# Designs tried in a protein design run: designed miniproteins, single chains, continued (4). Part 44

Each design is a single chain, and the fold is of that chain. pLDDT is the mean over its residues in the fold that is shown.

## One batch from the design tools (miniprotein)

Design m13599
Fold by ESMFold2-Fast:
Structure m13599 (fold): chain A 64 residues (1-64)
Amino acid sequence: MKKIAVVGAPTEEEAKKLGEEIKEKQGADEVILLVGKNEKETIEEGKKISEETGGEVGVYGVGE
């Protein structure tokens, strides 16, 4: 089963940096970066990915 991290942040640089940290610390197989998405949009995207893949999905670093 794939372990997927969904990372939302206001900027691409912040999303990429947080995604790398989570991949290293949590051992995620795949990292999906959501730039400029708010908390609700990031959570909704995470739910869709979980439904499509059947994988373990974690949501991190939701925007302001």
Scores: mean pLDDT 74

Design m13600
Fold by ESMFold2-Fast:
Structure m13600 (fold): chain A 60 residues (1-60)
Amino acid sequence: SKKELGERLREALERSGLSQAQLAERMGAALPEMRRTVRDAEAGKAIPPTIEALLRALGE
């Protein structure tokens, strides 16, 4: 579910120690766009493919 994926993303970010800027660099995205994307994903507003792409960038 979107909620489970968002929670998994939150836990993966915490374990990785990566900053939002470092995640944006891995995804080839602008920092403000990445901040919004992560916020939406954690809130359960992002679509599953978006959350899965973030998880892959974190090595999940």
Scores: mean pLDDT 75

Design m13601
Fold by ESMFold2-Fast:
Structure m13601 (fold): chain A 62 residues (1-62)
Amino acid sequence: SSKEEQAKKVLEESRKIAKETLEKGKKSGNVGKEINEGVKRLNERGPFEASAFGVAVAELQL
């Protein structure tokens, strides 16, 4: 249960950050740069956070 709640919070947070990152990239005209910087920042929190961010970015670019 606790592990499940932590995973859900990470996925929700990563999705919010991914959405903000993509919007920022559209404004700057360099989506790839903003995504790469986002991955680096989330990887500082952990590999699961970085992976969740990457998946959220891919999902939002459909």
Scores: mean pLDDT 80

Design m13602
Fold by ESMFold2-Fast:
Structure m13602 (fold): chain A 60 residues (1-60)
Amino acid sequence: SMEEERKEQQKYIELLKKSTKLPENSAFADEIKAMVDEQEKKINDETKKLEELREALRSA
């Protein structure tokens, strides 16, 4: 399901954050962090949209 796919994607992102810990001031440290944060925001935004739709349906 889409919810399961998002959970797996989130777990993968968390693992990447842990495994790609770079030295401070690494040339790619900020870029990698920004990319991971962007992916997390996308997942969270989709989850919020689904919750809003569920609430709208329950209120109807």
Scores: mean pLDDT 68

Design m13603
Fold by ESMFold2-Fast:
Structure m13603 (fold): chain A 75 residues (1-75)
Amino acid sequence: SEFAKKILEELEKPTNEVIELAKKKNAPEEIIEEVKKKYKETLEALNDSSMPTEEKLKKKEEYFKFLEKVKEELK
């Protein structure tokens, strides 16, 4: 699970940054809840031992893309 630990650490900081930005922008609570939900879903996928590494990398990339979209919404 060394790969999983590395990815989890890489996801945690950007996720917290986006949530903090949303709070500072006084964004609707629904946006913060959506970020939390996607974060949890991504963590569950990355912690799935039956999922191939390639698929986990795709889930990670999709999550970062999602965070960028949220940042654009906060513009």
Scores: mean pLDDT 80

Design m13604
Fold by ESMFold2-Fast:
Structure m13604 (fold): chain A 65 residues (1-65)
Amino acid sequence: SMEEIEKAIKEALDKLVKEGKISTDYDENLRKLAEMLGLSDEAIEALKNGDYSKVIEELKKRIEE
């Protein structure tokens, strides 16, 4: 479900923080996460504005279709 995908994204971010892979640059951290998940630049820009919907939508389309 979308809720499970959103939870997975949050868990991935938490894991990066705990493993010391997070930088002082928020944008750099999001770019690294995007590369791991295969997200578009547009989804990354939406996420930078606090909008998870585009990220979730792209992941949902890849997994559910």
Scores: mean pLDDT 63

Design m13605
Fold by ESMFold2-Fast:
Structure m13605 (fold): chain A 92 residues (1-92)
Amino acid sequence: EKKKKAEELKKELEEEAKEAGVSVEELLKLLEELKELLENKDIEGALKLIGEYSGNPDIPAKSLAASKEEDMLKMAEKLAKELEEFFELLKA
């Protein structure tokens, strides 16, 4: 169930944080910041944050940069929802 998925996600976060040279706490803070920017429809701020952390596996920076402004808004809403689901899984 959800607990098994949350445990696997925590392990993946620990490995990604180690590879990036940051703590799991720092990585989670980054994802929370990105979620807030996307929820506020700050696409430019979200793209800047993604650009600084382009190695993050859950964030398709190229897809956002290649889209029209209207499509970027829809993509930002989808990413915000995916991040919300991600944090819900981590809570379980």
Scores: mean pLDDT 62

Design m13606
Fold by ESMFold2-Fast:
Structure m13606 (fold): chain A 56 residues (1-56)
Amino acid sequence: GIEEGIKYLQEGLEALRKGDFKKASDYFRQAAKAFKEAGFEIDSKQLESLAEDLEK
């Protein structure tokens, strides 16, 4: 749901701040799934794209 999506988004941003790009990618993918389940398709796709970029 939305609450889980926000939690994972915050954890992903903190991981990104610390330079842990793989951890950030994992959290952004979890946030994307939670937002998709909540009906936020555009936000979900944006987070999936960001996660893919961080894995390169």
Scores: mean pLDDT 82

Design m13607
Fold by ESMFold2-Fast:
Structure m13607 (fold): chain A 55 residues (1-55)
Amino acid sequence: MSPEELIKNLERVIEEHKDDRAVVLVAQAELKKIEEIIKKNNNDLKAIEEELKKL
């Protein structure tokens, strides 16, 4: 399962349970964690590509 699919599934859970504050808060915390992982991985990939261009 891709991180993008996980994000879409969590967004759907938030929409289905928007009246349940506890469920929404947990799902939002998981979304933020996944987004930070994706952002870090994208930054690491860009750094590798820049180094490869120097070779």
Scores: mean pLDDT 73

Design m13609
Fold by ESMFold2-Fast:
Structure m13609 (fold): chain A 60 residues (1-60)
Amino acid sequence: MVTIRIKIKDVTRLIAAALRAIGELPEAEVKIEGDTIVITVPDDPELIAKAEKLKEIFEK
């Protein structure tokens, strides 16, 4: 299992990112911890790449 954390200070953007993660990563566990989305994915390179792409999009 790999855990990817995405820190987003804006609540609306945080919710949008969480919903997108749930839709694009159905095999992953998605949690919200304060201002951070915690995505836990299986050790699958494609799922890890999708989660890292979400981090790149929403942390910028």
Scores: mean pLDDT 80

Design m13610
Fold by ESMFold2-Fast:
Structure m13610 (fold): chain A 84 residues (1-84)
Amino acid sequence: MSSQRQLLLHQAQMYRNMARDGRQQADRMRQQRDDVLQQGQRDSSLPQDDVQRRVQVLDDSADRLDGGARDLQQRSDQLLQQVQ
């Protein structure tokens, strides 16, 4: 086996692991978003505008993490195609 093939397989696996971790972090951000929404619904004394701003920040963060994970997955797939 060529050392180059082993290196590409290792790099592809690293990118896949990073993509998985990014998706898990995005899921955690969306759980936090849901918690903030529930807190805002339960406590009518909380400024609804502040609740919505916190929700938007969490959604934007989750979307950014999902985008990064997608890019990493694509890079992994490209490396695997080179190992034919």
Scores: mean pLDDT 85

Design m13611
Fold by ESMFold2-Fast:
Order: structure tokens, then C-alpha cells, then sequence
Structure m13611 (fold): chain A 68 residues (1-68)
């Protein structure tokens, strides 16, 4: 859920497992839920960090699509 992702974002700087789980959940979320999670990231860590996470997710999605 989006609430679970927000909790993982809060824990990510101190917990690598939370960071990995949050990235995996974002890959499985709808576009609308991802946009909300990215807004939360920008509020917590700044817009530059949120943009880098978005680019990472987009790159991972493209790699998965090419393998199918």
C-alpha cells in the first residue's frame, strides 16, 4: 500500500532492507501511487533525490519490458 511505502521511505536512510523493499513496491505500484510516493520523497529528501529515484524506476521498467 501507499502508506507502507511512505513508512519504508522514512526508514530507508537507516535500513537498507527498507530501501530495497520500497524500490520493489514502487515497481509494482500503479503510476498514480508512484507519483504520490515520489511527492513524499521530495518532501522528505528534496526534489533532486525524488527525480533520481524516478529515473531509476523508469530504467528498471524498461529493462524488464525488453526481456519479455
Amino acid sequence: SLEEVKKLIDEAPKNITALLKFIDLMLKMSEEEREEALRYLAEKYGPFFAEQVKKTIDSLKKIKEKKK
Scores: mean pLDDT 72

Design m13612
Fold by ESMFold2-Fast:
Structure m13612 (fold): chain A 57 residues (1-57)
Amino acid sequence: SKMEEAKKLEEEGNRYARQGDYKKAAELYQKASDLTGSEELRFEAELNLAHAENPPP
């Protein structure tokens, strides 16, 4: 189902975010958001993209 696919993408995104790969995490959260219409996942994608574009020193 779309919900199961989105959950897998979210879990994978969480894994990449923990490793500091914010660009990959953002892509995965965006895909999960696209499948479910989740505003929370879209926000997480945007936040991770911002981190990727402006990484801490």
Scores: mean pLDDT 82

Design m13613
Fold by ESMFold2-Fast:
Structure m13613 (fold): chain A 62 residues (1-62)
Amino acid sequence: LRDALAAALAHRDAPETFTVDGEQVTTQLAKEQAVIAAAKALMDAGYTPEEVGRLVRELLAA
């Protein structure tokens, strides 16, 4: 599941760091932090890793 979340994030951020080293990385890190925080909050609320993976995948697919 963590691999699926990482793959979905990488796919969404597929345009590689093309322009600047600092600013591009900051944007990528912000997106990663948001997904990690959401996944952690869901698991803390009692959701299984399967449910978390499904929800994040649906959000990224929309």
Scores: mean pLDDT 58

Design m13614
Fold by ESMFold2-Fast:
Structure m13614 (fold): chain A 60 residues (1-60)
Amino acid sequence: MEELRKQADEFYKKGLEAYEKGNKVEAARYFSQAARLYLKAGDLEKAQEYLDFMIKVLKS
């Protein structure tokens, strides 16, 4: 489970970097992967947070 959270945090960081570069589609993919990993880790709150970021990025 520790590994899942670390991977999720890494994907979230990559998502932010992609978003800052203007690559919204790639950012959304990373946020989606981070959310899925947190969901598998049982962290529903973090999973929802990252899904919300994905939706906001795609709509912006």
Scores: mean pLDDT 80

Design m13615
Fold by ESMFold2-Fast:
Structure m13615 (fold): chain A 64 residues (1-64)
Amino acid sequence: SPRSERALAILDYLREHGPATVAEIARALGLSPATVSRILRELAAQGAVRVEVIDGRRRYSLAP
C-alpha cells in the first residue's frame, strides 16, 4: 500500500543518513511534514524507530 511504501522509504532514509528531523525527512522524500510525523509515530509505537530530543529538536533514528 502507499502507506507501507512511505514507511519503508522513511526507514531506508534513516538507515543511510542517520538521525533526522521530520522536516529533513519530508524534504528528502517529497512528503508533507504531517505525513512523515504520522508515519514516524506509528513506527515508534511498533518499536522500529526511536526519538531523542537534542538541543530542543526531535530527531528520529532506527531502533537498536
Scores: mean pLDDT 85

Design m13616
Fold by ESMFold2-Fast:
Order: C-alpha cells, then sequence, then structure tokens
Structure m13616 (fold): chain A 66 residues (1-66)
C-alpha cells in the first residue's frame, strides 16, 4: 500500500508522525516536500486498513491513497 500524507500547516505535528512511522520496520517513509511524505506499507491488508483509518481520522493531515 502506498500513501501521500500532507500536513495542513503544522510541520512539528508532521515530524512527530514521521518519527512514529519510521519506527515500524514494515513502513518506508520518504519526505517528498517540506510538509509532505510518501508512505509505503509492506504489512498485511488488515494492518494497512487500520493505518489508513488512523491517519484519515486526524483533521490536521490530508491522506491520499495511490
Amino acid sequence: MELIVTDKGNVPHLIGLALRLIGDPRVEVERIGEDTFRVTFHGSEEEAERLVEELKSDPRIEVEEL
């Protein structure tokens, strides 16, 4: 699964999220802009769905599925 995650103007919040995601060995995080990350997940479909729902529930970020 591949996602684009964009912060809606709070870079410190995005940095905290990136540090959390980098801690998971099944998650690959690439910074493609100052407030934008590309996230690739190599886990199960169920775990991928949980990650997407968790990220989409945060009103401070924008999530696009690729």
Scores: mean pLDDT 71

Design m13617
Fold by ESMFold2-Fast:
Structure m13617 (fold): chain A 71 residues (1-71)
Amino acid sequence: MEEYQKVAKEAAEAYEKVKDNPEALKALEELDKRAKAEGEEAIAAGASREELEELILRYQKEVLELLKKIL
């Protein structure tokens, strides 16, 4: 949980810095669309809460890595 909160906070701070960058926003939108589809598939397959939390954490880390490359 703590790691999830830390990663989410770092992602939010990075997002705030690039939110006015249309190219960065488009890349984030594509990543979000993929994460949403993967999450929906996992839920349909009966994924546990812990498995869903792991998917969310992975998504947050991918957002951070993407923003680091753009910044």
Scores: mean pLDDT 73

Design m13618
Fold by ESMFold2-Fast:
Structure m13618 (fold): chain A 69 residues (1-69)
Amino acid sequence: MDQGIADLLLAMANFALQKGDYETAVRLYEKALELDPDNADAWRGLAIAYRKLGDFEKAEEYEKKAQEL
């Protein structure tokens, strides 16, 4: 199921974020959002990852997206 794959990608992205692998976290969150674009947790994770990478503009954009869901 696409939802099950999206949930797995989200879990992997969260693990990458916890490890400080922010670039891998971004890629995994983006893949999760391709399958489940309404996943607010994935948008929040993507915002956190971009903030850690120093891209504050994208971080704010994706945080707003998460809040709209």
Scores: mean pLDDT 83

Design m13619
Fold by ESMFold2-Fast:
Structure m13619 (fold): chain A 69 residues (1-69)
Amino acid sequence: LSEEEIEKLLKNAEKGAQVAVDEGKITEEQAKEFLKKLKEALESGKINPEQAQNLTVRFVITGEIPEFE
């Protein structure tokens, strides 16, 4: 993945997580931890863009930080 693609994915995930925080579905701390793990997984090549989007959707719906292994 290019740096630009990773940045775009993280920006979209951040916006989705912020909406969920604002609606009381997740905490700001959970959102920050999820975004940190998502960035690390994308930069290390552990997940692809489709997996990143799916994990973000699941996190926002369930409020649970997924395992990236």
Scores: mean pLDDT 79

Design m13620
Fold by ESMFold2-Fast:
Structure m13620 (fold): chain A 67 residues (1-67)
Amino acid sequence: DPLDDSIINAIVQTVADKNPGKLSDADKEKIKAAVRAELARTGASIPPEERPRWAYEVAQKVADELL
């Protein structure tokens, strides 16, 4: 995998913590799925050291669309 699932989970939780009470568990799963799909599509073109920050930006964008 381009990024470890534990890192993806930590990113999604960080985004949820910034929006307390606004994201359901289903919303968190949607954000995780979107991050994983985007990593599968473009992650290989992103340097490994930049993938966590890029995944965080994707997670924030998806969360904003769900809010």
Scores: mean pLDDT 80

Design m13621
Fold by ESMFold2-Fast:
Structure m13621 (fold): chain A 61 residues (1-61)
Amino acid sequence: SAAEAAARAENGAKAAEALGLSNPAAQQGYDFAKQGIEAAKAGDAAAGEKGMRESGRALGG
């Protein structure tokens, strides 16, 4: 759902943001998570999920 995607995007962005200041790969993850949050806020749950998946990949998921 859009609400579930938004919650996942927010949680991922918080984690990536905390790590991003210390690690280039985490900074890339933060950028994807931020894009996912913006998409989820616009109501695009699928784009939000995509952003979170790419964030996870950048962070070593």
Scores: mean pLDDT 68

Design m13622
Fold by ESMFold2-Fast:
Structure m13622 (fold): chain A 79 residues (1-79)
Amino acid sequence: MEELRERAAELLRRAAEALREGRYEEALRLAEEARRLAEAAGDRAAVGGALEGQALAAERAGDRELAARLRAEMAELAA
């Protein structure tokens, strides 16, 4: 559990850096990996963070459809 949580946090840090640098496809991939690990760890807060990172990366990459679906998933998680 803890090891998965630590890896998810590291991937989210890398995703944020990739977003800042304009590497949107890499940011999306890293956030997707972080989400999978966060889900496996049962860390709801980390899942939310990863979804937010994925949505931002998708939007900036021009994938409006994916961004909208990811935001809908975030709303479901927040309910």
Scores: mean pLDDT 83

Design m13623
Fold by ESMFold2-Fast:
Structure m13623 (fold): chain A 76 residues (1-76)
Amino acid sequence: LVEEAEELARKAEEAYEAGNYEEAIEYARKATELLEKALDPELAEAARRQGAAFIGKALEKMGNKEEAAEVYAEGL
């Protein structure tokens, strides 16, 4: 499960570097969801914050600044 989440996170980074921000967000959301299910609450919270930061950054690149701000705030 964690290994699967790491693979999805890698795909998210690759999609982001390629400029495929929507695909990057999809992979990042899936990776974060798997980590939340696999990890204890403390580690899950750290994974949520990291995922929110990445997703927010991708949303900003797409011009969805309002949604990005909301995702950043939720990740805290």
Scores: mean pLDDT 77

Design m13624
Fold by ESMFold2-Fast:
Structure m13624 (fold): chain A 83 residues (1-83)
Amino acid sequence: AEARAEELARKGLENPEKLREELREAAREARRLAETASGEEREVLERAAELAERAAEAIERGDEEEARRALAELLLLQARAAA
């Protein structure tokens, strides 16, 4: 699961500008959904928004390693939430 998340993150970084915009939009949507969520679901959505913002900021700075770490963690969080 972690190796697959890292591979998806790497593939996304082939177009970093597009990925950055998608991550910022995902963070906004996660925060909006968190406003109507409760308990553990809210915490997961808030964490997803935080990770998406960190990944977008890292991409903007050219910090590819930090971007990969944040993306991998975000993808793992989403996979666990979907299970």
Scores: mean pLDDT 76

Design m13625
Fold by ESMFold2-Fast:
Parts: C-alpha cells; sequence; structure tokens
Structure m13625 (fold): chain A 64 residues (1-64)
C-alpha cells in the first residue's frame, strides 16, 4: 500500500540520519568539539529522531 511505502521511506530516512549523525558526532569529538555544543547537537538529533519515531508509530497504526 501507499502507507507501507511511506513507512519504508521514513524508516530508511531515519536509518540514514542515525548513521550520518553518529559519524558526524564521532568526528566532532575526535576534533575536540566543545562539550556543551556537542550536547546541544546530540539533543537536537535525539529530538528529530523522536519526531520520526512518532510518525513511524502513526503510520503503523494506520496500516493496522
Amino acid sequence: SELERELERLQARKDSLERVSAEAIRQAIEMGADPKRLQAALESIQKKLAEMDAEIARLKEQIG
């Protein structure tokens, strides 16, 4: 169904964001990024992932 394709696309986008963000954070730590700025970046990423998880849950409920 269209909802199942939307779910798959959103899950793929989430997986991509997690991978890219994890690598960016790792590189920032290695380069000596400020801990407060790093924490703010992590919180921003976690908020975005939580929003995506909520949308994934909504789509799953609509699918059945």
Scores: mean pLDDT 85

Design m13627
Fold by ESMFold2-Fast:
Structure m13627 (fold): chain A 62 residues (1-62)
Amino acid sequence: SEERRREIERILTLYHMGVLTPQEALDRLVELGVDRELAEEAIKQLENGGVSKELIDKLAES
């Protein structure tokens, strides 16, 4: 859903801004029902410069 996508993007933004630790960001994504493997991949992509739209779409649909 659009609301779920916005919450995922919010968590990733807070992590990027240094407000959340990697573990806190991962835990919040999993609590939203995001697949753990996809959440871990998103954190890794953020550390490497940004998350792809395709991965954000998968997170929102998982």
Scores: mean pLDDT 82

Design m13628
Fold by ESMFold2-Fast:
Structure m13628 (fold): chain A 60 residues (1-60)
Amino acid sequence: MFEVEFVETKDRLAEAKRKGDQKEVDEEIARLRELAERFRRLGFDALADRIEAVIAEAKA
């Protein structure tokens, strides 16, 4: 379940980057941050760390 939401958001981010849609890129990054914070609060630290790595890569 959690993996599906992460994969879908990551795919949308990749698509937004291909389109050059900076607003959509920023929106998907914000969504990933919310997911990471939610999962960390639930104790899914490894998954939160993975999401944070994707955010860092997207900012580069």
Scores: mean pLDDT 78

Design m13629
Fold by ESMFold2-Fast:
Structure m13629 (fold): chain A 55 residues (1-55)
Amino acid sequence: MDPLLEAPLEELERRLEELEKELEEAIKRGESASTIAGLAIERIGVQFTLDLKLK
C-alpha cells in the first residue's frame, strides 16, 4: 500500500497547490526540461490520487 494514497484530501490539495506554484516558477526561471518534467509528473500523480479519492 502506497502511504501517499492514505493522505487526507486536504493534504493532497495542499501538495497539488505547491506543485503548481513550483512548476510555474520553474518554467519562469527556465529550469531544465528534466526538472520541469519531474514536477509535472508529480503533479499528475497527486491529481490522479485526488480523483481516485473523490470517487
Scores: mean pLDDT 76

Design m13630
Fold by ESMFold2-Fast:
Structure m13630 (fold): chain A 85 residues (1-85)
Amino acid sequence: MEEEEKEKRERLAKFVERQIANLKEVKREDPERLPLELEISKAMVRMMAWVLELEEEDLELALKALEYAAEGKDEKAKELIEKLK
């Protein structure tokens, strides 16, 4: 049971890491789209957390990591992702 929950959290963490990588590319190549891309990433993360049946606390960590990454606070984003795993 604990191992299944850990696997689900690791899946969400990897998904968030991919979203953060995309947001970094958007910020570099087309920063005007960053607010829209952040909202899309948040919506995708909410859907993934729902599909994985994760708790609200896990979702909050994932969303906060995306927000920190969008703000350029990469170290804080990584810290939250590690807490999610």
Scores: mean pLDDT 83

Design m13631
Fold by ESMFold2-Fast:
Structure m13631 (fold): chain A 72 residues (1-72)
Amino acid sequence: VEELIRRAAELALELGKLLIDGKEDPALEAELARLEAELRAAIAASADPEAARRLALEAQAEVAREVEAYRA
């Protein structure tokens, strides 16, 4: 699940930066949506879904902070 969290975070950060620059990438948006669906399933199937969800939320918060820093 950590690998899916990492990939989703990387794509989310890239997409976030593109959006701040006024750009769009539909292919990247579709890939991120696909990874998010896979991550949701992987979290549900994990031995510790609560810990996996916490890791995903922590990664999401870090992406949000990096996107905001890029905007500044």
Scores: mean pLDDT 79

Design m13632
Fold by ESMFold2-Fast:
Structure m13632 (fold): chain A 120 residues (1-120)
Amino acid sequence: MPEVVASGGGTVPEGGSLTLTGKYSGFGENLTGVSWLAEAPGKGGVAVASITSSGKVGYAEDVKGRATISVDKAKSTAYLNLSDLKKEDTATYYTLASGIDPETNALTLVAGEGTQVTVV
């Protein structure tokens, strides 16, 4: 069964940097993409970054130039590097993984447990 687990959050000073990790499993070779969402009080979930299995990337305008998304397929891990952090980046960050479940052949989207980032 497909799964994803986010980690790497914590308290970071303004202007600092942080790398979040999303470890995925259960997709085999059928992972189609990974996305990161940020959820701050009163704003709902907003897209931060995405990467496809072919390596095509997308970034939200507010993080462009400050965020880098990558995937290490050998480790089944997606990374979101955040630099030049602002207090407005304080949020719970979620990893979404999409692909075909090899056991059911169904298109599957899984959301991992969130990881809290606090910029002080």
Scores: mean pLDDT 82

Design m13633
Fold by ESMFold2-Fast:
Structure m13633 (fold): chain A 75 residues (1-75)
Amino acid sequence: MELGRVARPSDGTTTPVVLDPATRKAPLSEVKVGDKVRFEHDGKVREGTVTAVDENGFIVPGVPFLPGDRVFLVE
C-alpha cells in the first residue's frame, strides 16, 4: 500500500518520517509499531521497521530519506 511522499529530509535515525498531505494515499493511522515500510529513492529501494508512531509521523531507524521519496507500507 502506498502511503505518500516524504515532505522533509532526515538521516533516518530518530527523525520522524513526515508525509506530504498533498500526496497522501492512506492515513497515518494505518501505520503501527512493528510495521515494515519501503522507501523508493532515485531507483533504489530501502526497507525499515517502524519503532514509534506519533502525531507528526513515524520513526524508521537506519533509513535515510529525502523529500519526494515514495513510501509504502509492506503487507
Scores: mean pLDDT 72

Design m13634
Fold by ESMFold2-Fast:
Structure m13634 (fold): chain A 97 residues (1-97)
Amino acid sequence: MKAEEEARRLVEEAIELLTADPELGLSREEARELLAPMEETLFEYIRQKKWLMAELGIEMLRGAIEVLKAPSEEEKRRKEEEYLKRMEPLVEEIRKE
């Protein structure tokens, strides 16, 4: 998979969503600072070819984006539950190592 390309795309999408949310009042720079530790860790896993950790990070970021995009509080809770369930098999594989 193009993990680095996907990770970069998801980070930029998250920055746009956080910046567009009037309730948060975040600038693009502030949104990037919030995501910087996650981005750095994710790209480090990709560079080290730690594919399970990279896949987990990408799925966590994708799940967070789905929650941010959700139009209602009810839908946000549903999306959060869905992505947590998607994480379970990846976390289990990581725990085996």
Scores: mean pLDDT 76

Design m13635
Fold by ESMFold2-Fast:
Order: sequence, then C-alpha cells, then structure tokens
Structure m13635 (fold): chain A 83 residues (1-83)
Amino acid sequence: ILSHGSLVEKLLPEPDVVELLASLDKDGDGRATVEELRRVLKEKGYNPTDEQIEAIMALGDLDGDGRIDLPALHLKMLKGTTE
C-alpha cells in the first residue's frame, strides 16, 4: 500500500494528462468510465495498478456519480502542483 498524495500525478504527469483526457473524451462530452480510463492508459503504454486507478477516480468523480468527470480531473491534476 503506497501513499496516495501525489500517486495520480506520478502516473499522469501534467503534459500527458491533457493528451490522455483528449483521448478519453472521444465524444467531447467530458465524461469517461473507469474501464475506459484503464484502456486508454494501456493504449498509451502505461500499466496502472488498481490503486492508481482508484486514486484517479477519487479526483475525477467529484459528482459521486460513479463516472470520471474529465474537466474536473484535469483541474484537480493541475491544482495538484499548488502548494
């Protein structure tokens, strides 16, 4: 079990986050499922753990609707560097 503080940013660095979010948002609707997130990460050559995926969902699922809000995830990742 690892620290969750910057786990998601370690998996998705800021420049790569924008590209990842664009790949997830094929329909331009700003929404994605956890399964789609996993698939896109795998397509980009990443091998995320379940723990890393859960950390990303915790940041992106601000509405608590069980789906990743891509705009919210993007904002959270950008703000993750704020101290």
Scores: mean pLDDT 63

Design m13636
Fold by ESMFold2-Fast:
Structure m13636 (fold): chain A 72 residues (1-72)
Amino acid sequence: MSEAARRMLKAVGDAVLDAYEQGKSAKEMADAAEEAGQKTIEELRKEGASEEEIKEAEKVGQQVVDSLRESA
């Protein structure tokens, strides 16, 4: 995976874990993951990540959000 995709997985995973530890629902975990993903994309763009890296990061972040929403 690209560095951008790894940063996305870490950011989204950290947000999901934090929400889980707070006893939040699958919907709340998905919402937290989506917010973390959007913030990570903004940071990657500011750091000069390529559109290809950003697209890969968006895809992996969305897959996590979709999986959580399907579980809710």
Scores: mean pLDDT 82

Design m13637
Fold by ESMFold2-Fast:
Structure m13637 (fold): chain A 60 residues (1-60)
Amino acid sequence: RPLPRPSTLEIAVYLEAVAAKIEGRKAVVTLPPGMSDEEAERLAKRVEELTGVEVEIRRA
Protein backbone atom coordinates (compact mmCIF):
# COMPACT_ATOMS: atom_id res chain seq x y z
CA ARG A 1 0.00 0.00 0.00
CA PRO A 2 1.60 3.31 -1.06
CA LEU A 3 2.22 5.73 1.80
CA PRO A 4 2.42 9.51 1.55
CA ARG A 5 5.54 11.26 2.84
CA PRO A 6 6.19 9.98 6.39
CA SER A 7 6.07 12.66 9.08
CA THR A 8 9.31 13.88 10.69
CA LEU A 9 8.18 12.13 13.88
CA GLU A 10 7.58 8.81 12.07
CA ILE A 11 11.07 9.03 10.51
CA ALA A 12 12.61 9.79 13.92
CA VAL A 13 10.91 6.76 15.53
CA TYR A 14 12.02 4.54 12.64
CA LEU A 15 15.65 5.71 12.92
CA GLU A 16 15.62 5.09 16.69
CA ALA A 17 14.30 1.55 16.10
CA VAL A 18 17.05 0.86 13.53
CA ALA A 19 19.71 2.19 15.94
CA ALA A 20 18.23 0.10 18.78
CA LYS A 21 18.34 -3.02 16.60
CA ILE A 22 22.01 -2.43 15.72
CA GLU A 23 22.88 -1.86 19.41
CA GLY A 24 20.80 -4.84 20.62
CA ARG A 25 18.47 -2.74 22.79
CA LYS A 26 14.81 -1.68 22.96
CA ALA A 27 13.83 1.49 21.08
CA VAL A 28 12.63 4.34 23.34
CA VAL A 29 11.02 7.47 21.88
CA THR A 30 9.78 10.58 23.69
CA LEU A 31 6.76 12.04 21.88
CA PRO A 32 5.48 15.64 21.99
CA PRO A 33 2.48 16.19 24.33
CA GLY A 34 0.15 17.04 21.42
CA MET A 35 -0.08 13.44 20.19
CA SER A 36 -3.01 11.22 21.24
CA ASP A 37 -2.50 7.78 22.83
CA GLU A 38 -4.17 6.19 19.80
CA GLU A 39 -1.75 7.87 17.38
CA ALA A 40 1.23 6.95 19.58
CA GLU A 41 0.19 3.27 19.76
CA ARG A 42 -0.44 3.14 16.00
CA LEU A 43 2.98 4.65 15.26
CA ALA A 44 4.80 2.30 17.67
CA LYS A 45 3.05 -0.79 16.27
CA ARG A 46 3.80 0.24 12.70
CA VAL A 47 7.51 0.78 13.39
CA GLU A 48 7.67 -2.53 15.32
CA GLU A 49 6.19 -4.30 12.26
CA LEU A 50 8.74 -2.68 9.93
CA THR A 51 11.85 -3.20 12.11
CA GLY A 52 11.02 -6.15 14.40
CA VAL A 53 12.21 -4.06 17.38
CA GLU A 54 10.11 -3.33 20.47
CA VAL A 55 9.22 0.37 20.68
CA GLU A 56 8.44 2.11 23.98
CA ILE A 57 6.64 5.45 23.74
CA ARG A 58 7.17 8.07 26.45
CA ARG A 59 5.58 11.48 26.89
CA ALA A 60 7.56 14.70 27.25
Scores: mean pLDDT 74

